# Designs tried in a protein design run: designed miniproteins, single chains, continued (3). Part 109

Each design is a single chain, and the fold is of that chain. pLDDT is the mean over its residues in the fold that is shown.

## One batch from the design tools (miniprotein)

Design m11802
Fold by ESMFold2-Fast:
Structure m11802 (fold): chain A 65 residues (1-65)
Amino acid sequence: SAAAEEMGKKLIEAAKKAGASPEAVKLLEKARDAAGRGDSQSSLKYLAEAMKDPGVAKAAAELAK
């Protein structure tokens, strides 16, 4: 959906601002691409891996408020 695509873009931008590594940002992009094609399992696995980065974890926590 448009809302899911927008939220994915916001998470990537927030993670970059929080100092997430380029590798973690790439994982977020892969998660968004997987979600866009209906692959929820791969999307969640990429998100879980990206969440190991402190910048991604911080960005996700802020967006969840």
Scores: mean pLDDT 81

Design m11803
Fold by ESMFold2-Fast:
Structure m11803 (fold): chain A 70 residues (1-70)
Amino acid sequence: MEEVKENIRKALDALDAGDYETAAEYFRKAAELSTDPEIRRVLQRAADEAEKGNRDVAILAAATTLASLE
């Protein structure tokens, strides 16, 4: 759980830096570490959106996932 959150935070930091490839990598890492299929699916979508440069969509997906993990 904490490693999932940590990788999501690293992905958000990469998005803020404009590094979409690194952000997608961290979102995929978080998805691999997640045992919840729904969370994995959302994080995989966040990675795909980050690769497309859809920063706002990727941020929304990440924020929603972090809220679900509280």
Scores: mean pLDDT 81

Design m11804
Fold by ESMFold2-Fast:
Structure m11804 (fold): chain A 84 residues (1-84)
Amino acid sequence: MARVEVEGNTSRITAEATIGGRPVTVEVEVVVEDGKVHIRGTVRDAAGNVLASFEETVDLPEGLDLAAALREAAAQWDAQEAAL
């Protein structure tokens, strides 16, 4: 299940799954600076090997509750994973 921690302008999402009998961890760091959201994600296996990584930068809409948006994204990711 995904977990979201918000601290200042930095948020960390950790999601754990079992795919094909193997545990997989997804770690996403989100930093809000100058009206932009910087997202960095890494997918690791149980041994800590990096399977995938990504980086994105998007504009933060005014009035967006970032913590709520991150919890929604984590829930959607969990739903996607449950479908696979």
Scores: mean pLDDT 68

Design m11805
Fold by ESMFold2-Fast:
Structure m11805 (fold): chain A 71 residues (1-71)
Amino acid sequence: SLLEAAPREAIAEGLRANAELAAEMAKVSDDPERYEALARRARELAERVAAGELDAAEAEAAAAELDAELA
């Protein structure tokens, strides 16, 4: 069931959205290298979360750390 994997899938989707946001910010920012690095990290983390390499709690913690870097 989707509910069994829902937290991990939701986190992966959020990370993919953050990667897209970071990539867009890189296009208009005076610090494009920072946002490009954040986009790469978000995409890599999303793939690992989706692959089941992290449980929901680990994925949530890693996503929160990356989200703080985007703020």
Scores: mean pLDDT 77

Design m11806
Fold by ESMFold2-Fast:
Structure m11806 (fold): chain A 81 residues (1-81)
Amino acid sequence: GESPDLAVKQAEIDAIIKEMHDEAKRLNSPVLKQAADKTTKILKDALELMKRGSKADNEKAQKQIDDALKEYQKIKEEVLK
């Protein structure tokens, strides 16, 4: 199967991190800033796991990314109420 380009994945994650921090700053929300900081750490740790190149590590990393982004979105929805 075709594996994703790690450089493309890195750029995608960097863009997501920037958007989260820009949103937290625009909304002036300490809760959203903390969520963005926490999510950023998880995303960076997942990229390090992807560097290992194993199928199991890639699957685990993708699940960590998906779960972290889902939790961030939930917190964002609570802040916007």
Scores: mean pLDDT 82

Design m11807
Fold by ESMFold2-Fast:
Structure m11807 (fold): chain A 64 residues (1-64)
Amino acid sequence: GPAEEVARAAQEYAGADEAVARRVAELFAKGRGDLGGALLQTVAGASAEQVEKVARVAREKGLI
């Protein structure tokens, strides 16, 4: 579903591990894309551009 696709995008585009990717998808699903993006940047070392790629997948899949 959309959460699994967003978790995959977090792993592929932002270098998140599986646990971080699942937490990011959960945060986006709860309307906390701010915290999901912050988690990708602080824990996975993602750039703002990589976070925006993950957010785009979340919008396209209807998670946010």
Scores: mean pLDDT 87

Design m11808
Fold by ESMFold2-Fast:
Structure m11808 (fold): chain A 70 residues (1-70)
Amino acid sequence: ALDVPSPEEAREAARSLVEKSEKAKKEGDLRKEASYYTAGSIFYIGLEFLGELGVPGAEEAARLAKEELE
């Protein structure tokens, strides 16, 4: 089964990645910053793709994840 995160779970996952990326940036760790940024992009794009396929809740989850990644 395709278990998509709830919108709140998606927000928390995206927020965690943003916090880790910002911490890495402040520490000068460009590799970790890029890794967390890439993970966030893959996560958000995956949720958008599931939304386009009509998976229930995926569009709202993608929207909340994108708001945190901005």
Scores: mean pLDDT 78

Design m11809
Fold by ESMFold2-Fast:
Structure m11809 (fold): chain A 90 residues (1-90)
Amino acid sequence: AKNEALALVRQAANAVVRHIADTQADTLPSSVPAGLQKLGDLIDEAIDALEAGDIDSALKYLQEARKLALELGLDEAAALLEQAIKLLQG
């Protein structure tokens, strides 16, 4: 479950990176919308927590990241994060 959830979270991170590349390709890093930066930070924190075996912290970060991804319209990332949450919850 943890390794499968970690793979899904990494796929979600890649979906966010592709979205930024496609929509913000010519944007300076400081000009990337704060919501996209926060989403990236939450996903990174979730990955770190999963690698450390801290499932409770990972679930918290993943739930916040999924909600934010939905608010930003990143449906692919949100779906991958939801699948990771379900795997970790059993």
Scores: mean pLDDT 78

Design m11810
Fold by ESMFold2-Fast:
Formats: sequence, C-alpha cells, structure tokens
Structure m11810 (fold): chain A 92 residues (1-92)
Amino acid sequence: RVRKHIVHRITYRSPAGEEHVLVVQSNLSLEEVKEALEKLGYEVLSEEEFEATEPLSPEEREERTRQQARAILLVAKARGDDAALLASEAQA
C-alpha cells in the first residue's frame, strides 16, 4: 500500500538579505513555522506544497532531517518568547 505524505517548502529571507529554504513535514503546522520566522525577524518569501513519494538518498534524507530540526527549533524559540510575555502579563 503506497502512502504519500505532504511536505511544505518555505523560502525565507534573513535580516542580512540571505535567502534560506526550509522543508516542513505535516507533523508541524505551516502557520506555526511562518509565525516563528516572522517573530524572529525573517521574511517569508514563498511556500510550496508537494508530495514526497520517492525514497530519498541518504544525503537527501539527512538534509531533510536537518531542515525539519531547524523548523522545530525556530518554533520552539518563538514559543519561548511568548511564554515569557504571558508570564509577565499574569504577574501584572
């Protein structure tokens, strides 16, 4: 039984003007990744949806894992700041 999974490719620009690409799997919200990037001062340039149906080479799989880890880390950093802001408001 062939299973397809949806993968999103996000192109974003750093404040220094460098463009980067992030590949996000469906287990992480595209909206959360976009919000995290914008909160950290990055500009989202484009997003693409595509199906990953073919096996990747070991190198491509490793790179995709690194990109997914970067996406998770960016969301975690943005959420950390939100938690600090909420804690400050609760003490007021």
Scores: mean pLDDT 65

Design m11811
Fold by ESMFold2-Fast:
Structure m11811 (fold): chain A 102 residues (1-102)
Amino acid sequence: DKKKKEADEALEKVRLELAKQLVRDNSKENISVDEIVEQTAKKTGIDKKLLEEVAKERIKKGQQRRDLALQRIQEMGQLSALNSMDENTQEFWLNKVAAELE
């Protein structure tokens, strides 16, 4: 769906802008999905309901992607190796495995 792709790209652009703002302001606040949706709707005029649907699909897809990567690492007998790594290294390896499964 062309409209869903446009909404997804708009959400990602606004998320990145808000993340840069928080870093600039030395804020420890986490950006909520609802705030990203609201700001994207205001900036782009895209329907808020469509943005909420796409944001939920992105979260679900990200969680499914992570779960598949974890399952694959467990099947390889490497779950203990993953759990011994620092958080940034774990995320890097999970993302790499997820990409190989696509």
Scores: mean pLDDT 76

Design m11812
Fold by ESMFold2-Fast:
Structure m11812 (fold): chain A 75 residues (1-75)
Amino acid sequence: SELDELKAEIQRVVAEIREVLATLPPSVAQQLLDEARRDILEAALEALRENASEVEIAKRLLKILREYLARARAA
């Protein structure tokens, strides 16, 4: 299903973020994690207000995670 494909992609991106963060200075890794947590919480609250489906929530999460992966790689 679309949701299963999104969940698999989310797990892959999260694993890659963890790998990249492990190569960064602890202070930089912590700042990126704090910013990611904030953005994820804000997106989750907006999705709940909009009565978004699980698929829509997963898509928004994946978009945020991909952005933070790119930022971690650039750090």
Scores: mean pLDDT 89

Design m11813
Fold by ESMFold2-Fast:
Structure m11813 (fold): chain A 87 residues (1-87)
Amino acid sequence: SLEDEALALLEELIALAEEKGLEEAVRQLRTAKRYLEQGQYGTAMAELLRAVSIAVEGLKDDPEAVKEVEALAARIHRLLEEMLAQR
């Protein structure tokens, strides 16, 4: 399902943030995951965007990690938008 794919990608993003020592980003990504699991897709999207902003700021000297974070976040965002658009 779209939800299962979004959860899998979000877990991958959480693992990357943990590997990079981005504790605040990890906390916000876990909050996004909780809202996603509760079907609160709009809130999950807002928390994801906040987490990504924090992660990118923490990775300013690591452009390859920034690229990976942004790519994962974009994929999750598209899935959340698709789930919000479903009737």
Scores: mean pLDDT 88

Design m11814
Fold by ESMFold2-Fast:
Structure m11814 (fold): chain A 86 residues (1-86)
Amino acid sequence: MREEYEQKLLELAADDPELVALLQAIINGEDPATIEALLRAVVEAALKRAGIVLSPEEREALDAAIRELAERAQERLEQGFKNAAE
């Protein structure tokens, strides 16, 4: 069940390569640093599309937030997959 759920998520994200890479890394249990790098890529792409330009201070705060989110995202998705697999 969990494996089928993971595959379905990857298929739904197939048109967004940054999102696919992020989901694949979380599914594979990659370290927080790898997840952080992929999450940063997704966020940077979104900011560029929205035309948002951050100050150096805002970017530093964003980098800190991305790091914290990456550490928590793996735990949240792992728990979510565990709950969905039951």
Scores: mean pLDDT 68

Design m11815
Fold by ESMFold2-Fast:
Structure m11815 (fold): chain A 105 residues (1-105)
Amino acid sequence: SAADKQIQALVDEFIALAREAARRTRASPQQRAELDGMLAAFRDSTQALLQNLKGDPKTVALQLTVFSLTAAGIAFHLRLLGAPEEVIDRMVKLVNEIISIANDT
């Protein structure tokens, strides 16, 4: 659907911003590998959300909660690495846009 394509594009932008934020922090190889694992989990939560968007509203609400918490974990990790707050703020805005689109479907 058009909503699925919009959500996927915003997720891709979130991941690109997370990688950009990490590049600005001089994170260790281990910290970058941890971030990559978190981004993979975020992609998995996106797929779960997209599969359930047309299903039971309670299931959608639970999947949105998991999605939101996964994104918050990434933002928290990046803050600990010293990422610029302006980039983190943009990432949070993208998550809010995704949640808004999902709630409108």
Scores: mean pLDDT 84

Design m11816
Fold by ESMFold2-Fast:
Structure m11816 (fold): chain A 66 residues (1-66)
Amino acid sequence: MSELEEEVVRLLMEKGGLSREAAERAVKALLSADDRQRRFLVDLLKHDAGLSDEVGEEILRLVLEA
């Protein structure tokens, strides 16, 4: 994974409480998605994993740069 992808994995683990395996799968799903699906997936992660709006926006930005 790139350093940007690893940063997203780290945020999902530290802020969302996801396992590394779950975080890596979420990152792969985000990278494979279109822009509308990425926003929807980040919204799901905010609600399901308890991520803040700020963390969700940071994840979206990092995924777009990866």
Scores: mean pLDDT 79

Design m11817
Fold by ESMFold2-Fast:
Structure m11817 (fold): chain A 58 residues (1-58)
Amino acid sequence: MKVTGVSTQQLRDAAQQAARDSGATDVEVDPQAGTVTIYADTREKALAGAARLRQLLA
């Protein structure tokens, strides 16, 4: 997922919270590229993490 218009701190905090809320196994943040990659043991959890991240950054 590519994200613009947020600070590095907001992106990291939102990514960590989205991972916790969705039950994701890991999250990778690239602040320079504005990307977040969410890793999960199921596609459903990965999609939930992405949706939660969008909510937190809105």
Scores: mean pLDDT 75

Design m11818
Fold by ESMFold2-Fast:
Structure m11818 (fold): chain A 83 residues (1-83)
Amino acid sequence: MEELKERAIAGARRLVEDSDLPTVEKAIEEAIKKAKEQGVVKFTDILLSPDAEAGTLTVTVKGIDKDGTPVTVSVTVPVTLKP
């Protein structure tokens, strides 16, 4: 999990202003919490999807539940994207 979070934060540093990093980190934590609430026992990926037109970043957390069923959770936050 820590490796996935660190990779996502490193990616965010290239996409958003430094002042928005806490917002992205909070979005990652929220997505992880929602995924756990949906029964995820193993996390497989954390993806960041910037939308320059909307001024947003979507954090997508992927995992599997106890039965091996894929679960995907997304959280979208407003950010200032780097050009």
Scores: mean pLDDT 82

Design m11819
Fold by ESMFold2-Fast:
Structure m11819 (fold): chain A 100 residues (1-100)
Amino acid sequence: MKEELIKKAIELAKKLGIEVDEEVLKSLSVEELEQLIKMLELAIKNNTELAKALVKAAIEVLKLWYKNKGDKEVVEKKNRELLAKLEPLVAEARAEAEAK
């Protein structure tokens, strides 16, 4: 459920020392929350400053889009596109860290 996904995202972000606004997370779809959770879990596993910085940047962008309070469908589409693009970058950072 969406509420459980929001709680999980907050808990995972807290483990990385990243502050997350619950209102921003409430603006995300279930699919977008699942993608964010995957990125957070990957960043925790990677435990690099780069992975942490990428996730923090994603959250700040989501916060800016939420504040614009434009067309909900447009905001949801942009959030989905951002999370999809960042997930491979976090995975790449993890692979590079483990190779060293």
Scores: mean pLDDT 68

Design m11820
Fold by ESMFold2-Fast:
Structure m11820 (fold): chain A 118 residues (1-118)
Amino acid sequence: VDELIAAVEAGDAEAAARALKQFLSRPYLTPEEIKALIDAARASEGGKKAFLELLVYLATRFPEFIKSLKENKELQKKILDFARSLGIKAKDAVTAAIKILETGSEEELRRFIELVLS
């Protein structure tokens, strides 16, 4: 996760995409790792931009990415756990995450991203 955080903080969307693939392949996410990733993304305008560009890259360059979420129960759990970590916005973030999993909508993915970064 350190490599993903460093890439996001540096504003390097391509390095962040490579690190994210490795990070998402792990069997679990800790609350501390989720918090650190959110904090890194929020810490600078460069970090926020890199995180947004990373998620747009995943949605646009991997059009089956959203579909794969429906088949991967571990990835679904990681996304829902991440949404639950957002404190006061957790309920809205969980609702958006569920809609992404059910509909595969890029609009719901964008809404989720906005909730994470706000």
Scores: mean pLDDT 60

Design m11821
Fold by ESMFold2-Fast:
Structure m11821 (fold): chain A 98 residues (1-98)
Amino acid sequence: SEKEEALKRAEELNKELAELVHENAEKLRPPLEAAAARLRATADLSTEEAGVRAAAEELRIAAEVLGVKEKLLELLEEARKADPEHAEAIERMKRELE
């Protein structure tokens, strides 16, 4: 049941993030795509930290411009709780955005 609850929570968070992106698609999509590209480029463990920081900075600028920074931080906190395997990376991203 605990694993089923975690999966359901991850699905709810993905839906909320998709709704946020949909509402602000034209303005938020380019910085999100740039952040995703940086994260993909940091596939090497030795550069993961730098990639997370670069992605967080791009998302921070976009979130501040769109006035959604607080909602983004809330979604990242929930994602950190729902995804223990990526919790450290998400926590770093949240810290960089604060």
Scores: mean pLDDT 57

Design m11822
Fold by ESMFold2-Fast:
Structure m11822 (fold): chain A 102 residues (1-102)
Amino acid sequence: MKAAAQESMRLMGADSVEELREIVEKAEEGLRALLAGDLEKAEEIAREIREESDAPLAQAAADLILEAVAAAKAGDERAEAVHISALAILVTGARFTIDQLE
């Protein structure tokens, strides 16, 4: 399991478990803001994720947060739910990877 988790971390673009954890914690904060309906906070978190990391995981998380915010502002409940669900799956998988490395 650890070897597969190390490869998963590398594919997510993180060079260390600390870097992966930082990205995941920011993404989880963004998910919580979306679930609370705090769209301004969610957009701010997405911008911070994009500015702090070029990792594929960070870019994917930021994109999903911004797409969920755009859907919410447009009143597209289905698109909002799809993007929130995708973000939740992404952060859950990354968290599982962290747990296997520790």
Scores: mean pLDDT 81

Design m11823
Fold by ESMFold2-Fast:
Structure m11823 (fold): chain A 72 residues (1-72)
Amino acid sequence: MEEEIERFKKSVELAREIADTLLKSQIEADLKIVGREDELPEALKLYEEGSPEFNRLFDELTREAIEKEREK
């Protein structure tokens, strides 16, 4: 039973690292699609600070990326 708890904790830590990597990759990709890659350092700073402004920025970038994909 204790081994299952330790296994679970390690899996959670790994999952968080994977999620962080995927989220950062998604932000970078969206910024590249919309031509705003120079904002990447600011976006990552907002993410690390847990700022509500990050959620607004991410929504904005996602919408712009979708519109750009529809353009071609």
Scores: mean pLDDT 75

Design m11824
Fold by ESMFold2-Fast:
Structure m11824 (fold): chain A 63 residues (1-63)
Amino acid sequence: MKKKEELIKKAEEAYERAVSLRGGPVDEVNAAIRETIDYYGEAGEVNKGVAAALRAVGDHIAP
């Protein structure tokens, strides 16, 4: 498996966690959103990371 494919998979898993934590502790939601951005960034998919983060942030905008 290529490194990029593994990073994208981890980004997708982090995004799913962020969505599932909606309404939960802000720190955990923010950590999952950050992981989503970081993994997509490392994979060279910065635009996908930003789009996923904006969608996940929705009602949990960090201060």
Scores: mean pLDDT 72

Design m11825
Fold by ESMFold2-Fast:
Structure m11825 (fold): chain A 80 residues (1-80)
Amino acid sequence: AVVTITGPDGKKVSLEAPARVSELAAAISYVMGISFDEALKLVMEHLGKGRGALISAEQAKEAVLKVGEEKGIEVEVEVK
């Protein structure tokens, strides 16, 4: 499955799932304009997973939406 994340300024990133937590954190960092370390921390906290853990498309979508809500940043997530 492909997870596409769209930020408030129209930045888009697509990643193939299953993906690593660190890969999702990098995509979130770019799309939301937050640091990689902050994105990684938030994804790990929301999913209860380590940096190298593989996550499903559903888990990736959930984490993106929760990080966006926590930071007050509008994001859209599509899964194909």
Scores: mean pLDDT 86

Design m11826
Fold by ESMFold2-Fast:
Structure m11826 (fold): chain A 66 residues (1-66)
Amino acid sequence: MAREEMVRLLREWAAALRAGDTARAAELGRKLQALASEATGKELSVTEAMALAAEIMDEERAAAGL
């Protein structure tokens, strides 16, 4: 379930940044980048992976009938 995991990693990354845990944020960002790149079959940057995870969050909200 790559979509759910990407959304989870994005949320954890944002929480780590808000907490000032830059080491954890860097690790979560790399995991998100690796997972998104593997799921798409493309080498994505961290920002591209974050954008993809945000799109998936939006798709999940749309699927919930909003």
Scores: mean pLDDT 79

Design m11827
Fold by ESMFold2-Fast:
Structure m11827 (fold): chain A 80 residues (1-80)
Amino acid sequence: SVAEEIYKLAVEIYSMSPEEALKKVRELAEKYKEKDPEVAKKLEKIYEEGKSAKSAQEIAERLHELALEVKEKEEKKKAA
């Protein structure tokens, strides 16, 4: 699922530099630009806000929050 892919990215970047973490977030945003534009826009927002982050951990925390939000939406779509 999209939520699982965002979770995996959050785990992977936790020990990276902020620069490397931001690059990974941008790559994921571009991947979803056509498939899920809403998720792509939220990832772009995390990227923009992450430019001032002091650690990759701050970026990872925002990705975890997005993954939870996306998972909730995926569960609602299955119920609808």
Scores: mean pLDDT 79

Design m11828
Fold by ESMFold2-Fast:
Structure m11828 (fold): chain A 69 residues (1-69)
Amino acid sequence: SMAEIEKIKEEVERSGKAAIEKETDPAKQAQLQALLDETLAKLDRAKSAEEARKIAEEFEVRAVQIVTA
């Protein structure tokens, strides 16, 4: 449902913003912001909660890769 997609979007935005705020490396902050913007755009186009969950999972994996690089 749209309500489930919206909830997932809220959670991704909240966790993404927290990760950006915690990051002290400006290059990593920029990479995280770009990833968050891309992910939120993908979530806006999601047609199902299943698709939204897969998009959120990819975001989490890629965000960890940026932070740990």
Scores: mean pLDDT 87

Design m11829
Fold by ESMFold2-Fast:
Structure m11829 (fold): chain A 87 residues (1-87)
Amino acid sequence: SLIEKLKEAVEKKDVVTLIRLLLEMGVKLETLRKLAEAKSSDELYKIMEEDESITETQKRALLALIESLGVSQEELIKALEEVEKEL
């Protein structure tokens, strides 16, 4: 399942695979970019709350990733650029 693959990617800290899975779940690349560029937890939550394209399942997945992965904004941006290159 997508949720099992997502959990495995989080456990392995595989940010690139994680981004690919989120896109497969229907999260927009633009939304992921905004989240990666968020400068505070409050701004990050606000982006998710205001984006009507994000489902509750996708929101929970994104929050779990941000809380569990412990990656920097620079790592997220770099991984997004790598995924965009492969699209």
Scores: mean pLDDT 72

Design m11830
Fold by ESMFold2-Fast:
Structure m11830 (fold): chain A 84 residues (1-84)
Amino acid sequence: SEEEERIRELEILVEVFHLAWAQGKKTLTKDEAVELLEKHFGLSREEAERIVDWALERFDKDGDGTLTPEEYGEIVEELRRLLA
């Protein structure tokens, strides 16, 4: 379902933050997030960009093109809401 697909995309985004933090990065640019999605999840550039663009559109209130620890919190809350 669309909801099941959204849950998977949110889980992938949460894992991307964990991977970035393991590398010492506190924030991710769109390009950094796309590269992590391609490398660790085997997604095409087009699929990775679709997921990242959706996340930025929904969670990046400043429009600066970065994913921050604050946006991680919002993503986790959205995921919890869908799993409830």
Scores: mean pLDDT 82

Design m11831
Fold by ESMFold2-Fast:
Structure m11831 (fold): chain A 75 residues (1-75)
Amino acid sequence: MKKEEEEKKLKEQAAEIILEKGRENGEEELAEKQVELLNMSDEELRERDPSLTEEELEEIRKKLLEEMERLIELA
């Protein structure tokens, strides 16, 4: 239970770190793009690429989770 809540917290923390670093380094547009990708739902991902399978969505989600954790650790 609550993996979704943990992912939400990671997304919020990663988003704050990304935006803060973007402002400090003058990379605000890149930071905004990264936050957008982190906050995309499965439905939004399918809208961008309707050919995405369930397995591909899981791979994308896993990659995003790993990236969020990495950003938090490096902050």
Scores: mean pLDDT 71

Design m11832
Fold by ESMFold2-Fast:
Structure m11832 (fold): chain A 106 residues (1-106)
Amino acid sequence: LSAADRRQLAEADAYIAELQTRIDNLKKELEEVKKRYEDLVARIEALSPDEIAAMTPEERQRINDELKELEDKMVKLEYEIRKLTAELNAVQQWVASRRARLAAEA
């Protein structure tokens, strides 16, 4: 392999590592958001009828807003993970194809 080919492949490998790290971090964030959502739902389901009746409209709105915020965050994180995973797959396919061509030419 030429010095230019080695540099190009090293840069591609570095980019793959960066994408994998970003995906792993987003997956961890998604699991944390999911847990917060599940914990909030469990807390709401544990409320007695008297506790529900005693809630102010402002308290109900805060709970609804928090649930919506967590749902919106999950949707955004899932979209980002899918987008980066597609990019990772594309780059990995390109690197594999490039390595195979260079090996055949050597």
Scores: mean pLDDT 86

Design m11833
Fold by ESMFold2-Fast:
Structure m11833 (fold): chain A 69 residues (1-69)
Amino acid sequence: MPTLEELREIAEETNLPLGLVRTIAELRAEGKSREEIVDALVRDYGLSRKTAERYVERVLKAIEERKRR
Protein backbone atom coordinates (compact mmCIF):
# COMPACT_ATOMS: atom_id res chain seq x y z
CA MET A 1 0.00 0.00 0.00
CA PRO A 2 1.27 3.55 -0.74
CA THR A 3 2.45 5.69 2.20
CA LEU A 4 0.30 8.58 3.46
CA GLU A 5 2.74 11.01 1.76
CA GLU A 6 2.40 9.14 -1.60
CA LEU A 7 -1.41 9.21 -1.22
CA ARG A 8 -1.23 13.00 -0.68
CA GLU A 9 0.91 13.36 -3.82
CA ILE A 10 -1.62 11.29 -5.83
CA ALA A 11 -4.48 13.43 -4.44
CA GLU A 12 -2.69 16.60 -5.64
CA GLU A 13 -1.83 15.06 -9.07
CA THR A 14 -5.41 13.84 -9.66
CA ASN A 15 -7.11 16.87 -7.98
CA LEU A 16 -9.16 14.45 -5.80
CA PRO A 17 -9.83 14.45 -2.02
CA LEU A 18 -7.23 12.53 0.04
CA GLY A 19 -9.96 10.36 1.64
CA LEU A 20 -11.21 9.24 -1.79
CA VAL A 21 -7.66 8.42 -2.99
CA ARG A 22 -6.99 6.49 0.25
CA THR A 23 -10.22 4.46 -0.15
CA ILE A 24 -9.26 3.47 -3.74
CA ALA A 25 -5.71 2.53 -2.61
CA GLU A 26 -6.98 0.47 0.38
CA LEU A 27 -9.52 -1.45 -1.75
CA ARG A 28 -6.83 -2.19 -4.37
CA ALA A 29 -4.45 -3.39 -1.60
CA GLU A 30 -7.26 -5.73 -0.36
CA GLY A 31 -7.34 -7.29 -3.87
CA LYS A 32 -10.64 -5.74 -4.98
CA SER A 33 -11.20 -5.60 -8.74
CA ARG A 34 -11.54 -2.27 -10.58
CA GLU A 35 -15.31 -2.92 -10.89
CA GLU A 36 -15.64 -3.58 -7.11
CA ILE A 37 -13.75 -0.34 -6.34
CA VAL A 38 -16.05 1.61 -8.73
CA ASP A 39 -19.13 0.05 -7.04
CA ALA A 40 -17.78 1.08 -3.60
CA LEU A 41 -17.30 4.72 -4.71
CA VAL A 42 -20.82 4.84 -6.21
CA ARG A 43 -22.29 3.40 -2.97
CA ASP A 44 -20.19 5.21 -0.33
CA TYR A 45 -19.46 8.57 -2.01
CA GLY A 46 -22.65 8.98 -4.09
CA LEU A 47 -20.66 9.39 -7.31
CA SER A 48 -22.09 8.55 -10.73
CA ARG A 49 -20.60 5.36 -12.21
CA LYS A 50 -18.96 7.39 -15.01
CA THR A 51 -17.28 9.74 -12.50
CA ALA A 52 -16.22 6.84 -10.23
CA GLU A 53 -14.67 5.02 -13.24
CA ARG A 54 -12.63 8.13 -14.16
CA TYR A 55 -11.44 8.66 -10.57
CA VAL A 56 -10.47 4.98 -10.14
CA GLU A 57 -8.59 5.04 -13.49
CA ARG A 58 -6.56 8.14 -12.49
CA VAL A 59 -5.70 6.85 -9.00
CA LEU A 60 -4.82 3.30 -10.14
CA LYS A 61 -2.54 4.68 -12.90
CA ALA A 62 -0.70 6.81 -10.29
CA ILE A 63 -0.34 3.80 -7.93
CA GLU A 64 0.87 1.44 -10.71
CA GLU A 65 3.43 4.04 -11.89
CA ARG A 66 4.89 4.07 -8.35
CA LYS A 67 4.86 0.21 -8.02
CA ARG A 68 6.77 -0.21 -11.32
CA ARG A 69 9.86 1.49 -9.78
Scores: mean pLDDT 81

Design m11834
Fold by ESMFold2-Fast:
Structure m11834 (fold): chain A 99 residues (1-99)
Amino acid sequence: SMEIERIEQLKKEALSSKDPEEQKKAIKEIAEIAVNSTDPEVQRAALDALEEIGESSKDENAQKAVLEGLMYILKHGSTDLELILRAIGAILRIIGDLL
């Protein structure tokens, strides 16, 4: 899938970039791909990428960007209960790390 390949490229950019604006842009684009896709594999790949970025990043700005992306997915994209529960779990974990 071209979308899954794009998600992996964006994940790499978010994890390796030293520029907070590039990290935020990559995270936002991952969330937008999830919302705009009807393919469950693409939606799962995007959530996996956001979860990995949130878990791996020690930067508060990157964690906040992941939180915003996950909230965006919950607001706009998913009717799949598994994906909703995964997004909620990731949000709670990131909030816990920020406190």
Scores: mean pLDDT 80

Design m11835
Fold by ESMFold2-Fast:
Structure m11835 (fold): chain A 90 residues (1-90)
Amino acid sequence: DKEEKEKLKEKLKRFEEGLEVADEVLKEEPETEEAIYKALLIILALTEGIVSKEEALEMSIEELIDLLLEKLSENEDIRKIAEKIRKALK
């Protein structure tokens, strides 16, 4: 399906943008567990199109988790990842 392929292509582009933002976060604080989790949450949020690059960089880990759970509550895989990160930071 041409429409389905176009949506996947747009999602892949957002994923690539998310990887670039994650690289920036990891360069700032490369050795912290929090920086690694923040990078992963930013990749997920940008890939799904629920935040802009600028918004994601300004958000805390807790705000990113809450946003993912609010906007993507029906996506069980994203919910599980967000919940695991929240638990790991405690």
Scores: mean pLDDT 77

Design m11836
Fold by ESMFold2-Fast:
Structure m11836 (fold): chain A 79 residues (1-79)
Amino acid sequence: SAELEREVRRLVAAFRNQGLGDRGIEIAIEYIERDASEEEFIELSGLPREKALPLYEYLKMLVKRFGKEAVIEALRALL
């Protein structure tokens, strides 16, 4: 959906602002596919908790709202 595409682009822009670039997209996909924990996401990101936590909460919200498969597909389209 156009809304999911906009939200995923905002998340990816936030990853780039933290210096993750495409690595942020890869981490987000890995998090969803592995059903990873908050702590695992923070470790994968390599970011301080205070910077990783908002990205984690945003990704979690997108997955809850749109579903895992749709979010993964939208993220892969930006690689």
Scores: mean pLDDT 87

